# Designed miniproteins, single chains, continued (4), part 52

Each design is a single chain, and the fold is of that chain. pLDDT is the mean over its residues in the fold that is shown.

## One batch from the design tools (miniprotein)

Design m13791
Fold by ESMFold2-Fast:
Structure m13791 (fold): chain A 96 residues (1-96)
Amino acid sequence: GEGGGSIVGHGAGGTAPGIRLQPGDRVKVTITADNGAVVEGEATIDARGLGLGPAKASDNATGRVAVGAQGDTLHVAVTLDEPIADGYGTVKAEVL
C-alpha cells in the first residue's frame, strides 16, 4: 500500500493502508519526498506485530525503522543518525 509521509530532521515516517503483518514477515518501507530524498528500511515483524530493522537514506545516512499496525493503518517511523533535507511525500510498504 501507499500513503502520506514526511522527512523532518532526524525523523521520517507516515502511514500506509491495507497491509496485514504476520510474525516473521520482512517488510520493506520506502519513504519518497518531493525533494527527491528517499529513505528505505527493512523491518522484521515480531510475535506482537511490531517490526524493527535498519534504515538508510539516499545520502547514505543510516538509521532504524519501526513498523506497527493499528487497525487498517500501518504506521512507519524512521530515526536517522544524521538529519537530511526536510520533505513531504509518500510511504510505500511491501511484504518481502
Scores: mean pLDDT 78

Design m13792
Fold by ESMFold2-Fast:
Structure m13792 (fold): chain A 54 residues (1-54)
Amino acid sequence: SALERLSDAEAAEYLAAHTDLTPAQARFVVDVMRRLGLSPAQRAAVIEAVIAGS
């Protein structure tokens, strides 16, 4: 999906744009996913779940 091709910065911006998270909080969430070693597909699924829960 297009969401799997986003850079970390773009993924954080997308998350902030579609949720009540601040840009700093969105960057933190993306950073945590990177440190946990999530694949692009897993990161996309988490982002979609967070947006759906917002």
Scores: mean pLDDT 85

Design m13793
Fold by ESMFold2-Fast:
Structure m13793 (fold): chain A 66 residues (1-66)
Amino acid sequence: MLERQQELTRLQQEIAALMLELLEKAKEERPLDEVIEEAARKVQEETGASQSLIDEAKERVREELS
């Protein structure tokens, strides 16, 4: 349980960082939802995290941006 929460926090930070990098490169060209999806996909490919962890981390990023 503790390991899952630590992984979620790490994945959330990684997705947020990648999302900001993607937005910086393509200012005003992309919807936020698409950028979050792309960032989450790349983080999953790099980390090998489970789909459920990526989905939860992705929702946390969306909540922070609301």
Scores: mean pLDDT 76

Design m13794
Fold by ESMFold2-Fast:
Structure m13794 (fold): chain A 106 residues (1-106)
Amino acid sequence: MTPEQLYAIIRAVGERGSLSVRELAEALGISQSTASRMVRTLEEQGLIERSPVSGKITPGSALSAVAKAVELGLLSEEQAKELIREIGERFGMSEEETEKLIRGLV
């Protein structure tokens, strides 16, 4: 998984909300097979989890992926802070909850 691919997946979920593998493929302009492989790689690395009810990648899963990606050196701290603020604001996290996640990146 490249850092650019991970960033694109997190951003798509952050902009559009919960996405299936098919919806993610459409959002990124890639084949469903490519999207499926990318999601599998992220699941194997423990970066994301799909909802057991819907099978979709959720904004909450994307936020967890951001924190772990910083620990693994896949995202810069600056990119992670931007994504956390954007997703948090859009999906109803408080300013306090958002800032706690940002402080946890170090």
Scores: mean pLDDT 77

Design m13795
Fold by ESMFold2-Fast:
Structure m13795 (fold): chain A 83 residues (1-83)
Amino acid sequence: MSPLLRAEADYSVQLVAAAVLLTVAKREGNEEKARKAQELIDEGTAALAEARAALAAGAPEEEVVARLRAATEELRKRIREIE
């Protein structure tokens, strides 16, 4: 697997985790957790789209991989903080 495909896959896994967190929060009636989870999904979806747009515009793959890896770690941290 290329570093780029791995970085995109790892980031997508965290977006799925945020979606699961949103589903759980809604079932519990926890509006605060649901709002925070939705913010993570919205921000994460935009960040992935920006990374893909940067690649299409000719940004170096290694720069985009580094950005996605940093975003993945930040998203993991923010998901843990909402728990």
Scores: mean pLDDT 86

Design m13796
Fold by ESMFold2-Fast:
Structure m13796 (fold): chain A 79 residues (1-79)
Amino acid sequence: KEEIIEKADKFKEAVEAGDIERALELAEEIEKLIEKNKSEFSDEQFKKIMGALGAFMRALAAGDKEGAIEAIDKLKEII
């Protein structure tokens, strides 16, 4: 859980800096950590987490920096 939060914070920093390549790398790392630690989450939490992952990936693809930050903050709230 703590490692996911740390990567979420780094993701937020990368988005704020406009480093989209780094943000995408961190998004992939976060997704892999969530899948690896799936047993630590309820089915409902996991569904919400995957929804938040989809939301910030979409925001990054659209260049929506604010939306990406909001989505990652929601992910941190669920974890």
Scores: mean pLDDT 79

Design m13797
Fold by ESMFold2-Fast:
Structure m13797 (fold): chain A 71 residues (1-71)
Amino acid sequence: SKVDEVIERLREVYERAEKLKEKTGDLGSQLVAAARGAIELVEKNGPEAVDEAERTVQMLEAAIEGLEAEL
């Protein structure tokens, strides 16, 4: 389902953000918090939250890719 797909993507983003937390501190912590919040939103609200979570995961993926390129 779209719910399962977005949760899988958010979990991947969460793991990447956790690794960045060790190197970036505040920036990594903010990315971790955003990914966790999006996962919680989808788990609580299901399909109603998918569109918002997809936008969040796209933004987080872009931010993480940018940080990984600089490190």
Scores: mean pLDDT 83

Design m13798
Fold by ESMFold2-Fast:
Structure m13798 (fold): chain A 82 residues (1-82)
Amino acid sequence: SLKELAQLAQQASEAAKKGDTDKAKQLAQQLKQLGDQSKDNPKVSQLAYQTSDAILESIKQGDMDSAAQAAQLGSQLAEKLA
């Protein structure tokens, strides 16, 4: 679960860095779905939701650099918890 979270967050960071808003939104929604599927593991669920929300909020504000940073932070935190 933490490895999958790290991989999805890393892909979201790369999409955001490329300015691919649609792909970044899609990957953020996949992080939210991972959170829904990981309710039996609160650490994975909470980090997935927080990372997804941060990415989507940054995109809503038109700040793809902040979206990339939020996704990268989520990936790094998932790797440290794994």
Scores: mean pLDDT 85

Design m13799
Fold by ESMFold2-Fast:
Formats: sequence, C-alpha cells, structure tokens
Structure m13799 (fold): chain A 82 residues (1-82)
Amino acid sequence: SEFEEVLSRVQALIEEGRKAFAAGDYELALALYQEARDLLTGFIERALRENLGLTPEQLAKIQALINEADTGIAEAQAKLAA
C-alpha cells in the first residue's frame, strides 16, 4: 500500500540518518532527517486532502516517525552549532 511504501522509505531515511550521525557526518544526518520529515508532512497533507481514512494505529506510527525525525534534526543541529 502507499502507506506501507511511505513508512518503509521514511524508516530507511531515518536509519541512514542515524548511520551518518554515528559516523560524525552531521550535515548528511540533518539532510536525511529533514527528507524523512518532509516525506511524512507531504503524506499527511495528501491523506487529509484525499480523505484517506488513516486508522489510530497508522496515525500513531506516523507520529512516532515524526518524533524520531524531529529528534534527529535537533541532535544534528546541536552538533553543527557546537
């Protein structure tokens, strides 16, 4: 499904971001986390526009990924500001 494809892509971006962060590439980590966040935002906006009936479980998964991406962005930004 489209939801599963977006979820898989976002999870892959977050994992790539974590790998970049662990390697000390904070600029790449930031870019990957921002791409994941943008993909989630775009999917949510489209789901609302097209009245895709997202279940509470699907919404919870989306929110968890938003939180992971936002945390990664904040951590990468903090490293780049140091």
Scores: mean pLDDT 87

Design m13800
Fold by ESMFold2-Fast:
Structure m13800 (fold): chain A 59 residues (1-59)
Amino acid sequence: DDARRARLAAAARAAGASERQAEGVGELYTMMGPEVAAQYAALDLGEAVGRAVLEEARR
């Protein structure tokens, strides 16, 4: 779902992720779903980014 992917990437960017990092979050969502994308963001990009991605995934 391109709209969901774009929203998760935008949430990551808003929380401080770079454009490349946000793209990676969107790609992980497409392959593995929103929980894995949030887990990746938390572990590699920091807790604030991971939380923002998870919050967006719940909408």
Scores: mean pLDDT 80

Design m13801
Fold by ESMFold2-Fast:
Structure m13801 (fold): chain A 81 residues (1-81)
Amino acid sequence: DEETKELIKRLGEIQRRLAALASKRKEMTEDQKKLFDTAYKLVLEATRHLFNEDLEAAREKIDQAQAKIDEVEAALKKKLA
C-alpha cells in the first residue's frame, strides 16, 4: 500500500520528465534518442508490473528508467552550457 503509493508517485515524476524531454527529442543525438526510447519502454514495463502488483519488478524498472532519464538530461545540459 505505502510502497505502491511511493512507486506510483515516482512513476508519475518519471513520466513528467519524459514528457519534458520528448519536446527536445529531435535535438538529441542518436545515442540520446536510444536512451530516451529505452526509458520510455521501461516506464511502460514499470506501469504493467505495478498494475499486476509485481512491486519488486516495478521498482527495478522505475530505477532503470530514472537512470536513463538522468543520463540523457545530464548530456543535454552539457551541450547547452
Scores: mean pLDDT 83

Design m13802
Fold by ESMFold2-Fast:
Structure m13802 (fold): chain A 61 residues (1-61)
Amino acid sequence: SHEEVDAAMQEAYLLALERGDEEALARIEALSKQYNAAKDTDPARAAEIAAEIFRLRDELR
């Protein structure tokens, strides 16, 4: 759901901040913009971006 993706983005952002990971922060920002652009118009693309967000969050844990 959009709520779960938003929560995952928030968690990834906080983890990247704690690590001082500038590359991860930039990637989260890019993925967030791409997801927000796709979520209402392109469900397949939104799902791909969501999977990347969940993966990035898990990598940062």
Scores: mean pLDDT 84

Design m13803
Fold by ESMFold2-Fast:
Structure m13803 (fold): chain A 74 residues (1-74)
Amino acid sequence: SMEELLERLRELAEQFDPEVRELVLGAVELMRGASPAEAAEMAEGLLQSVEPHLTPEQLERLREIVRELRRLAA
């Protein structure tokens, strides 16, 4: 479900640098109030913004979550 994917994103964000973490956690709260399609769009924008600040492992986990959100929106 979208709620489960947003919880996974929140858990992943706890591993990020504080500035990146706050940005991601803020986005998660906005996504909770959004439709699945809007949440997927926001998650794609978030991915582009935070990509340079993540490790390869963190980036792959975030990409997986974004893919699942996009599938849910379809």
Scores: mean pLDDT 85

Design m13804
Fold by ESMFold2-Fast:
Structure m13804 (fold): chain A 63 residues (1-63)
Amino acid sequence: LSPAEQAALRAELARLDQEIAAIDAQLAQLRADPNADPQEVMDLEIRRGMLLIRRGVLKTLLK
């Protein structure tokens, strides 16, 4: 990968880390609420998992 491509991938990783952190904060709030919808928690966990897979792929490209 060119230096420009590597810089773009690192910027994407930083963005994904921010998105994952936001989802983690939302999940913490939902898990603290005994009336939270279990389906809403599951949806966020699935979304988080997909972001982690994407993050892993980008890390593999950067090595």
Scores: mean pLDDT 84

Design m13805
Fold by ESMFold2-Fast:
Structure m13805 (fold): chain A 62 residues (1-62)
Amino acid sequence: SQELKTQAEQILEDFKNGKLSLVDAQTQLGVLAIKAAVNKDSDLLDYIDVIDEQILQTALQK
């Protein structure tokens, strides 16, 4: 759903702005992924994977 995509984007922004730790961001994304899987929303799951990769790339940048 659009709401869950917006929540995933907010998690990424909060992580980039230092409002969420890596662990908290990953935990919140995991909850959204479970909701997407229960709803059989493959588009949302793919989107969450993109956000997860961006969080990890941000965390690994030196």
Scores: mean pLDDT 83

Design m13806
Fold by ESMFold2-Fast:
Structure m13806 (fold): chain A 73 residues (1-73)
Amino acid sequence: GLIAANQEVAQYALKLFPQLADEFTPEQLADPTCFICAVNKLRKEKGLEPVPASEAGLLKDPEKRLQVLKELA
C-alpha cells in the first residue's frame, strides 16, 4: 500500500544520505510533502537548482521519489 511504499522511500533516503537524519525524521521523509524539502537540501549541497515546480507533482509517486534519490547518489 501507499503507506508501506512511503516508508520504503524514507528508509532508502536515510541509507543513501545518512546526513538527512540530522534534520528530518523517518516520518517526515515518508511524507511526500516533506520529501521535497529534503531533496532540495541535497540538491543545494551539490550546487544544483531546486526541483522545478512542474516536477514536484510527479513526486506523489513513490517510484519517482526512489528514482530522484538514485540520481542524487
Scores: mean pLDDT 81

Design m13807
Fold by ESMFold2-Fast:
Structure m13807 (fold): chain A 71 residues (1-71)
Amino acid sequence: PLAEAERRGDEALALLRRAARRYLETELGIVAPTDEEAYRLVLEHFNAMQSLDEQAALSQRLADYVRQLRA
């Protein structure tokens, strides 16, 4: 049902926002006050990137952090 799909989406988004915060802290030394703010900062950084290769590399690093958080 729709509620289960929304719950699954919310869980995935929460993990992604947490991964973004860990990425900023570990790779850029930036401490964001919330996971939501960290995600916003990562999206701004992603959109400012000049190449698709750089964007792909950032996406892969976020995926790696999501995998680590699931473990």
Scores: mean pLDDT 77

Design m13808
Fold by ESMFold2-Fast:
Structure m13808 (fold): chain A 114 residues (1-114)
Amino acid sequence: MKELIEKIYEALLKSGVDEETAKKIAEYLGSNFSEEDLEKLVEILDVLPDELRKYVVALTLGRSPEEVFKILKESLEKGKPSSEAVGNDEEILKVLLKGLSEEQKEKILEILEK
């Protein structure tokens, strides 16, 4: 658990998130996600370019792990934002879909199917 929280914190710092915000988000995820869900999230973040990691983490805020993984999976499979994504989440998904290579999308889908 603690090591997963530290990895999320480091991923956010590399994505340009400030130290105080990165710490608060990492602690929030550690309190709201199971160890298994955090492991999946860390594996997904490791596939992403550093600049895109903050966008995936932003999708986790205010959602259950099941909801965020479903939205991400549907969006990657269809190549467009999931119909369940609205407002700011739709824009975040558009940025992710544009920024990811086909190989990166395939690797993330493999992680989500575990």
Scores: mean pLDDT 81

Design m13809
Fold by ESMFold2-Fast:
Structure m13809 (fold): chain A 71 residues (1-71)
Amino acid sequence: SAKEEAKKKGLELLRRRASYSEALKLFKQAGLSDEEIKEILKRIFPDITDEQAAQLLKIAENSLELLEKIG
């Protein structure tokens, strides 16, 4: 399905450290909740705390907002 395909692409981007913002955009388009996205982040970065995962999400959201303002 389109949702499953988007999850796979986002995971690949995260594992390659290619683009957090692109991965988050794919997850949001797939309809994932913040909790589902945090679970994915903890899966890729097992030593990450819940607080650190939340900060990473906030940083990525701020990066997306900045990119929207630039172009």
Scores: mean pLDDT 70

Design m13810
Fold by ESMFold2-Fast:
Structure m13810 (fold): chain A 71 residues (1-71)
Amino acid sequence: SLLSQSNDLTSLSNQNQGDITNVTNLYNSMSPEQQAKGKSTFDGQIDLGTSQYNSNKSQADSLNSSIQSSS
């Protein structure tokens, strides 16, 4: 079902957004020295998470548009 696939992708995008928030909160809770040492790793994780979120969200939106047009 396209609706099931759309719901799964929406769930994944929400999970990705939650992961980004959790990583950001963790990073911001670190000392300035730890933040400086972990900056490149943090930036890489945020970039990856954002890319995954955007991909899943775009796919879900595309499927939802298709469902709305077909229904």
Scores: mean pLDDT 83

Design m13811
Fold by ESMFold2-Fast:
Structure m13811 (fold): chain A 72 residues (1-72)
Amino acid sequence: SMAEQRAIAEELLAEFTARLAAARSLEEVDAVAQETGRRIRELDITDEEFLNAMLRAYLTRARELEAAARAA
C-alpha cells in the first residue's frame, strides 16, 4: 500500500540521515549514498518528496565535509 511504502521511505530517510551524520569523509558519504541508492531501487521507492529529501541530505553533508577538508 502507499502507506506502507511511505513508512519504508520515512525509515530509510531517517537511517540515511543518521548514517550521513556519522560519516567523517567524502568516501564514507559516497559509500552510504551508494548503499542507500541500491535500497531505493530494490524497494522501488519513487516518491519524489523522499527522493529529494535524501538527495538534499546527501548534498548538505558532502558540502560540509568538502568545506572541512579544504580548511584543513
Scores: mean pLDDT 85

Design m13812
Fold by ESMFold2-Fast:
Structure m13812 (fold): chain A 92 residues (1-92)
Amino acid sequence: MLQESADGLRESSRLLREIGADSMAESYDVMADQIERLARGEISIEEAVTLATEKSYEILSKHYSDDQAKSTVRQTLLPMLGSISNAALVQQ
């Protein structure tokens, strides 16, 4: 369920903060926020993916080079969002 995906992201965020990965943790919290909004029917799947991607990139770009921030979004965050989006489509 979408809420379980959001809860998983928040737990991952908590663990990332424990190891000092605060920027990555904040990106996970932003993804969880958009997934929770999607679960409540407040935004579309496309809006959730777009907002999560843009906000995560903004957070990471403050601490990493543009190339590193873009690479992290493309290789780590987008695959997770794709999995969550597929779960959302099955639930509709």
Scores: mean pLDDT 73

Design m13813
Fold by ESMFold2-Fast:
Structure m13813 (fold): chain A 61 residues (1-61)
Amino acid sequence: SADVKALEEFMVRNGLAPHVEVDGVLDEAARAAIRTFQRLSGLEVDGVLDAATRAALANPG
């Protein structure tokens, strides 16, 4: 998924998950990265790329 890949790229670029693979596959590593991003962004931590998570990813601060 392009959204998963964008999240993985953001996490690697910002040193939040330096060993996660940028492959766009929604696996447990990607889900953990989503939860970490949600926690840092002040969003609901559910590990799902919902509308709020995607909006935050498009404008990551």
Scores: mean pLDDT 71

Design m13814
Fold by ESMFold2-Fast:
Structure m13814 (fold): chain A 68 residues (1-68)
Amino acid sequence: MEKQKEEEKAKRRHELQEELDKRLEEKGEVDDEDKKLMQEMAELMVEITGDEEILEKLKKYLERIEEE
């Protein structure tokens, strides 16, 4: 992987986080669109860090929301 691409992915992740935070602040609830943003952000984080725990943590979080 190229370092410049990693920095672009980090910026993209921050943009997705800001969009998600804004949506959650306006609605107070996580919907299907927010889940897609979370998944995209987690995938970018794994590509940046190589840390698969990020995807596992998100998966557990989304599973809990699905159960409720």
Scores: mean pLDDT 71

Design m13815
Fold by ESMFold2-Fast:
Structure m13815 (fold): chain A 59 residues (1-59)
Amino acid sequence: LTPEEIERAEKIAKETGVPLDVILEAIRFARELTKLLKGREPTDLEIDVALQSAVIRSK
Protein backbone atom coordinates (compact mmCIF):
# COMPACT_ATOMS: atom_id res chain seq x y z
CA LEU A 1 0.00 0.00 0.00
CA THR A 2 1.19 3.52 -0.79
CA PRO A 3 1.23 6.24 1.90
CA GLU A 4 -1.58 7.97 0.00
CA GLU A 5 -3.73 4.83 0.13
CA ILE A 6 -3.12 4.42 3.87
CA GLU A 7 -3.98 8.08 4.53
CA ARG A 8 -7.19 7.77 2.50
CA ALA A 9 -8.11 4.57 4.37
CA GLU A 10 -7.52 6.29 7.74
CA LYS A 11 -9.75 9.19 6.71
CA ILE A 12 -12.57 6.86 5.68
CA ALA A 13 -12.21 4.83 8.89
CA LYS A 14 -12.48 7.98 11.02
CA GLU A 15 -15.45 9.41 9.09
CA THR A 16 -17.49 6.18 8.90
CA GLY A 17 -16.45 4.43 12.12
CA VAL A 18 -15.40 1.36 10.11
CA PRO A 19 -12.24 -0.23 11.59
CA LEU A 20 -9.06 0.58 9.68
CA ASP A 21 -8.29 -3.15 9.36
CA VAL A 22 -11.56 -3.69 7.47
CA ILE A 23 -10.76 -0.86 5.05
CA LEU A 24 -7.22 -2.15 4.50
CA GLU A 25 -8.52 -5.70 3.92
CA ALA A 26 -10.84 -4.33 1.22
CA ILE A 27 -7.84 -2.75 -0.53
CA ARG A 28 -5.87 -6.02 -0.28
CA PHE A 29 -8.83 -7.95 -1.69
CA ALA A 30 -9.14 -5.54 -4.63
CA ARG A 31 -5.39 -5.91 -5.31
CA GLU A 32 -5.55 -9.73 -5.34
CA LEU A 33 -8.71 -9.77 -7.45
CA THR A 34 -7.25 -7.34 -10.01
CA LYS A 35 -4.10 -9.45 -10.26
CA LEU A 36 -6.20 -12.59 -10.76
CA LEU A 37 -8.46 -11.05 -13.42
CA LYS A 38 -6.09 -8.64 -15.19
CA GLY A 39 -2.57 -9.70 -14.14
CA ARG A 40 -1.65 -6.22 -12.89
CA GLU A 41 -1.77 -3.93 -9.87
CA PRO A 42 -5.09 -2.12 -9.26
CA THR A 43 -5.52 1.48 -10.39
CA ASP A 44 -6.38 4.32 -7.99
CA LEU A 45 -9.96 4.13 -9.26
CA GLU A 46 -10.22 0.39 -8.53
CA ILE A 47 -8.90 0.98 -5.01
CA ASP A 48 -11.40 3.82 -4.48
CA VAL A 49 -14.24 1.51 -5.53
CA ALA A 50 -13.04 -1.09 -3.02
CA LEU A 51 -12.96 1.51 -0.23
CA GLN A 52 -16.49 2.70 -1.06
CA SER A 53 -17.75 -0.91 -1.14
CA ALA A 54 -16.28 -1.61 2.31
CA VAL A 55 -18.08 1.48 3.69
CA ILE A 56 -21.41 0.45 2.13
CA ARG A 57 -21.12 -3.12 3.49
CA SER A 58 -20.52 -1.72 7.00
CA LYS A 59 -23.66 0.45 7.05
Scores: mean pLDDT 75

Design m13816
Fold by ESMFold2-Fast:
Structure m13816 (fold): chain A 74 residues (1-74)
Amino acid sequence: SDELVQRALNALNATVGLGLAEERDGKVLLSEAGARVAAQLAREGGTGATVEDAARFVGRWVPKEELAEALAAA
């Protein structure tokens, strides 16, 4: 749902703010620690996201909306 996507976006924003991910031109680069934290915060926001759902994106620049949709769809 769009509401779960917004919760996942909030989780990604918080992960970037903690220095565990980088954001550039609407794309996000997750560290391994960033994947764990983003998944945890997305779950706290009501998604079913696991660490594995986030970990598949570690080490690559991914559009922020695509990451958020993946975490929201879990």
Scores: mean pLDDT 86

Design m13817
Fold by ESMFold2-Fast:
Structure m13817 (fold): chain A 75 residues (1-75)
Amino acid sequence: MHPEVKEILEELEALIKEAEKLGLKDTAEYLRQVKKEVERLAEEGTEEAIKKAKELLSEAKRYFLQALDELSRKA
């Protein structure tokens, strides 16, 4: 596995744990789906797959931040 993909998977796992801790069940489920897609891309082993995995991590982070913002707006 490429080191960059391993780092992406570790960061996604951290986001999943944080979402679970905050009770964001839908967000945690979305992040698990993203992690599965990154694992699929890791099996391809191409530079294009690594680039796509990085894009998915960026989207996952944006989605997580959006969920946090929605919680703040309810306060």
Scores: mean pLDDT 81

Design m13818
Fold by ESMFold2-Fast:
Structure m13818 (fold): chain A 87 residues (1-87)
Amino acid sequence: HMEELERRVAELEAEVVELYRELVEAGAEERAREIYREMTERLLAAYEELESVEDEEERRRLALERALEIAEEAVRRLREALAEVKA
């Protein structure tokens, strides 16, 4: 269901914000900014790729699926960076 995808994306986006804040507080603001910038660039590239999908509902579903994948990767990278900084 599309609502479930939207909820999962929102949850991951909240986690990205929380991890970003923790990484900044740990003194790694530059690392946090780099990961966030790369996430934003991937989201923009995914949206551009999906412009060729003519079905609005299908395009939206695919966009949410791509956003989910990109947010999951960002969370993973932020967690890895935080673990390195705290080690």
Scores: mean pLDDT 85

Design m13819
Fold by ESMFold2-Fast:
Structure m13819 (fold): chain A 91 residues (1-91)
Amino acid sequence: SIEEQLQAQAAALEAQADALLEKYYTENGPISLVVEALKLRAQAQLYRFALEEGRRLAAGQEPTSVEELQKKLEEQQKKEKKILEELEKKR
């Protein structure tokens, strides 16, 4: 299901972020590892938010289409990616 895919993807992104942060702290790695880890965590949080919102709607809130939720998620991901890319360019 889409819910299972989003949960799995969020967990995978969180695990990748944790691995990058561990390399930064244990191997005295470059700050770019932290930037990449934060990027992955932001994406994971966005998926977590979408799942929580879906559960809230199922609890009796006004119905929102899956298409509208997907569009909102895509717009937020695009904005975050652009901000992070601009910050990386300034380094």
Scores: mean pLDDT 74

Design m13820
Fold by ESMFold2-Fast:
Structure m13820 (fold): chain A 80 residues (1-80)
Amino acid sequence: MAAELEEKRKLATDYVDALLAQQAAKSKLPEDEKAKYIAAALAKKQGIVDEFTNNANDEEVELLRKALEQAKNNKPLTAT
């Protein structure tokens, strides 16, 4: 149970981080405005992660894993 909750939390966290990174890259806002937007979004991140961790069923977890894999495959600049 505890390990499954940690896996769900990590998955949701990684997905939110990937979305924020993509939104920052596509944004036409000045750097100062982007930083402020990202900071505000990160403040809301904990609530989103907690909701997914507590409410997601097995089908939703698999769907999010698949979406995260597709998001990673669409990042040709990830070389770490």
Scores: mean pLDDT 70

Design m13821
Fold by ESMFold2-Fast:
Structure m13821 (fold): chain A 55 residues (1-55)
Amino acid sequence: TQIAVVTAVAPTAEEAAARAEAAALDRLGPDSQLHVEVRELPDGRWEADVLGVRS
């Protein structure tokens, strides 16, 4: 089992999630399971935290 933790920041929640997911998939490969959490930062940007797991 391989695990990756990736954080990305972007102007929108969707863009932050997409950046973090792309980085996790680049590290683990396309058949990885991803768990995504997004939150708005005080300055109006969004942060996505992705936990990726590959068997």
Scores: mean pLDDT 83

Design m13822
Fold by ESMFold2-Fast:
Structure m13822 (fold): chain A 88 residues (1-88)
Amino acid sequence: SLAELARKMAELYAEKAKEAASDPVKAKLYALAAELYRAIAAGDAEAAEELLVEAVDLAVELGLLSEEDLEAAKEAAREQARRWAAAA
């Protein structure tokens, strides 16, 4: 099930975050991924939405996404979070 896969992915990324402790950006990305998968596994749409919006903000900070696309990306992230949480 999606919830079982999400739980396993949360554990994997939590471990990767711990291993990446010497690289704060990488550690933050893995920790964020772990929290997102944990929220999906719990069916927590609100938590998943907040975490995906945080990921969009981080993508802009890292230059992976433009500020002009920020609002559209946040709206897409909220919609995606609702779909993932509902499917778990």
Scores: mean pLDDT 78

Design m13823
Fold by ESMFold2-Fast:
Structure m13823 (fold): chain A 86 residues (1-86)
Amino acid sequence: SALLERLEELKATMDEETFQRKALLLLYSEMLGVSEEEAEELSKDPLALSEALVANPEGLLRATEAVAAFLGLDPEEVRRALLEAL
């Protein structure tokens, strides 16, 4: 998928910490149907971001599955990491 291709590109060009931050913004963008810039703005308002993600549980689950497949991780571990970033 286009999301997986983007994640692979980011991982190839960045250290793990930077990759994690940018990957989260890309995932928020895909889950909420907003631009990466809007996702970055939302990430500065944890309450608004949290409310938007809770209101779109299907988007969160789909993004979690994509990241888990990409990283070879348990989907619940990825879901926890995404929620902890809020």
Scores: mean pLDDT 72

Design m13824
Fold by ESMFold2-Fast:
Structure m13824 (fold): chain A 87 residues (1-87)
Amino acid sequence: SPIEESIESIIKTLEELVKQLLEAKKKGDEEEVERLKEQLLILADKIAELIKDEEAREKLIKRIKELAEKYPEAKELLEEMIKRIEK
């Protein structure tokens, strides 16, 4: 469905930003780490504004929880994103 395709696109974007964040952390680029954290939080706020359907939000939250398991180094940030999307 179009909504499932939109969810997959959002999750791919999130995963790409998480990978960039982890690369910046590995390099010790503190300014880039903070910039990418801010981008991820802005994206969470945008998702909260644009995705009004409760089922779609629940599916996104589930997929973000799966990303937190895959990238435990980003777990706290991804959990903050979930909190912003839920309310």
Scores: mean pLDDT 85

Design m13825
Fold by ESMFold2-Fast:
Structure m13825 (fold): chain A 106 residues (1-106)
Amino acid sequence: MEIVGDGDPEAAYRKGLEAGLEGKPVTIKGEGTAMSAGVQAAGRGIADGIVRAKLKSLDVTVEGKDGGSPGAIAAAHLVAEGAKRANGTANVTVKSDLIGEKTITA
């Protein structure tokens, strides 16, 4: 599943995970400064969804370009924190012009 930072990505992603998207790979993309907040909101929605659904595992890729990179990094940390709160595992790959490609496991 792919989420672009349009509309209300936090609520949309949270509802998607609650509806049984467990175990399906997820990609969030943000490009430019205006999309940074949207990508971060999507990460917050994923974190909330993981806790509410008590997910055991989730693979997430967060991509940030230009001004979107800080939001992508923040989203990756939010997802990892959500997995910890749910006592589950999340493999979060962040791709960013700022830090390159990094994987966060929680």
Scores: mean pLDDT 63

Design m13826
Fold by ESMFold2-Fast:
Structure m13826 (fold): chain A 115 residues (1-115)
Amino acid sequence: SDALVRAAIAQARQLVDDLYEDLLAAKTRAEMQALVDRYLAQFEALVRDFARELASRLSVEEVEARLTFLMGEVLMEINALISQTKDPTVKEALEQFLREFQAIVLDIMEEIRKE
């Protein structure tokens, strides 16, 4: 459903904005790491819920295409923030987030292929 894809992208973009604002406000590397871990958990929950809702209605191939599209949108937004960010510690946190987020989505797609 196009409405489900639009809703998931809107939620993902809000989480990216919230992550960036929180990272800019963080005072220590430990706080930044805790934020990365917390937002990765929220993104995993969002992607798993989205995949589950799609899988109830669509083929495996159609679910994978929509998860790939969602992943691409998030990667594009994060890369734009990395390019605009002057703080090297915030850049490192965003780069870690991007790598781990991509791995989470690929793992979820692999789980769906096995069902």
Scores: mean pLDDT 89

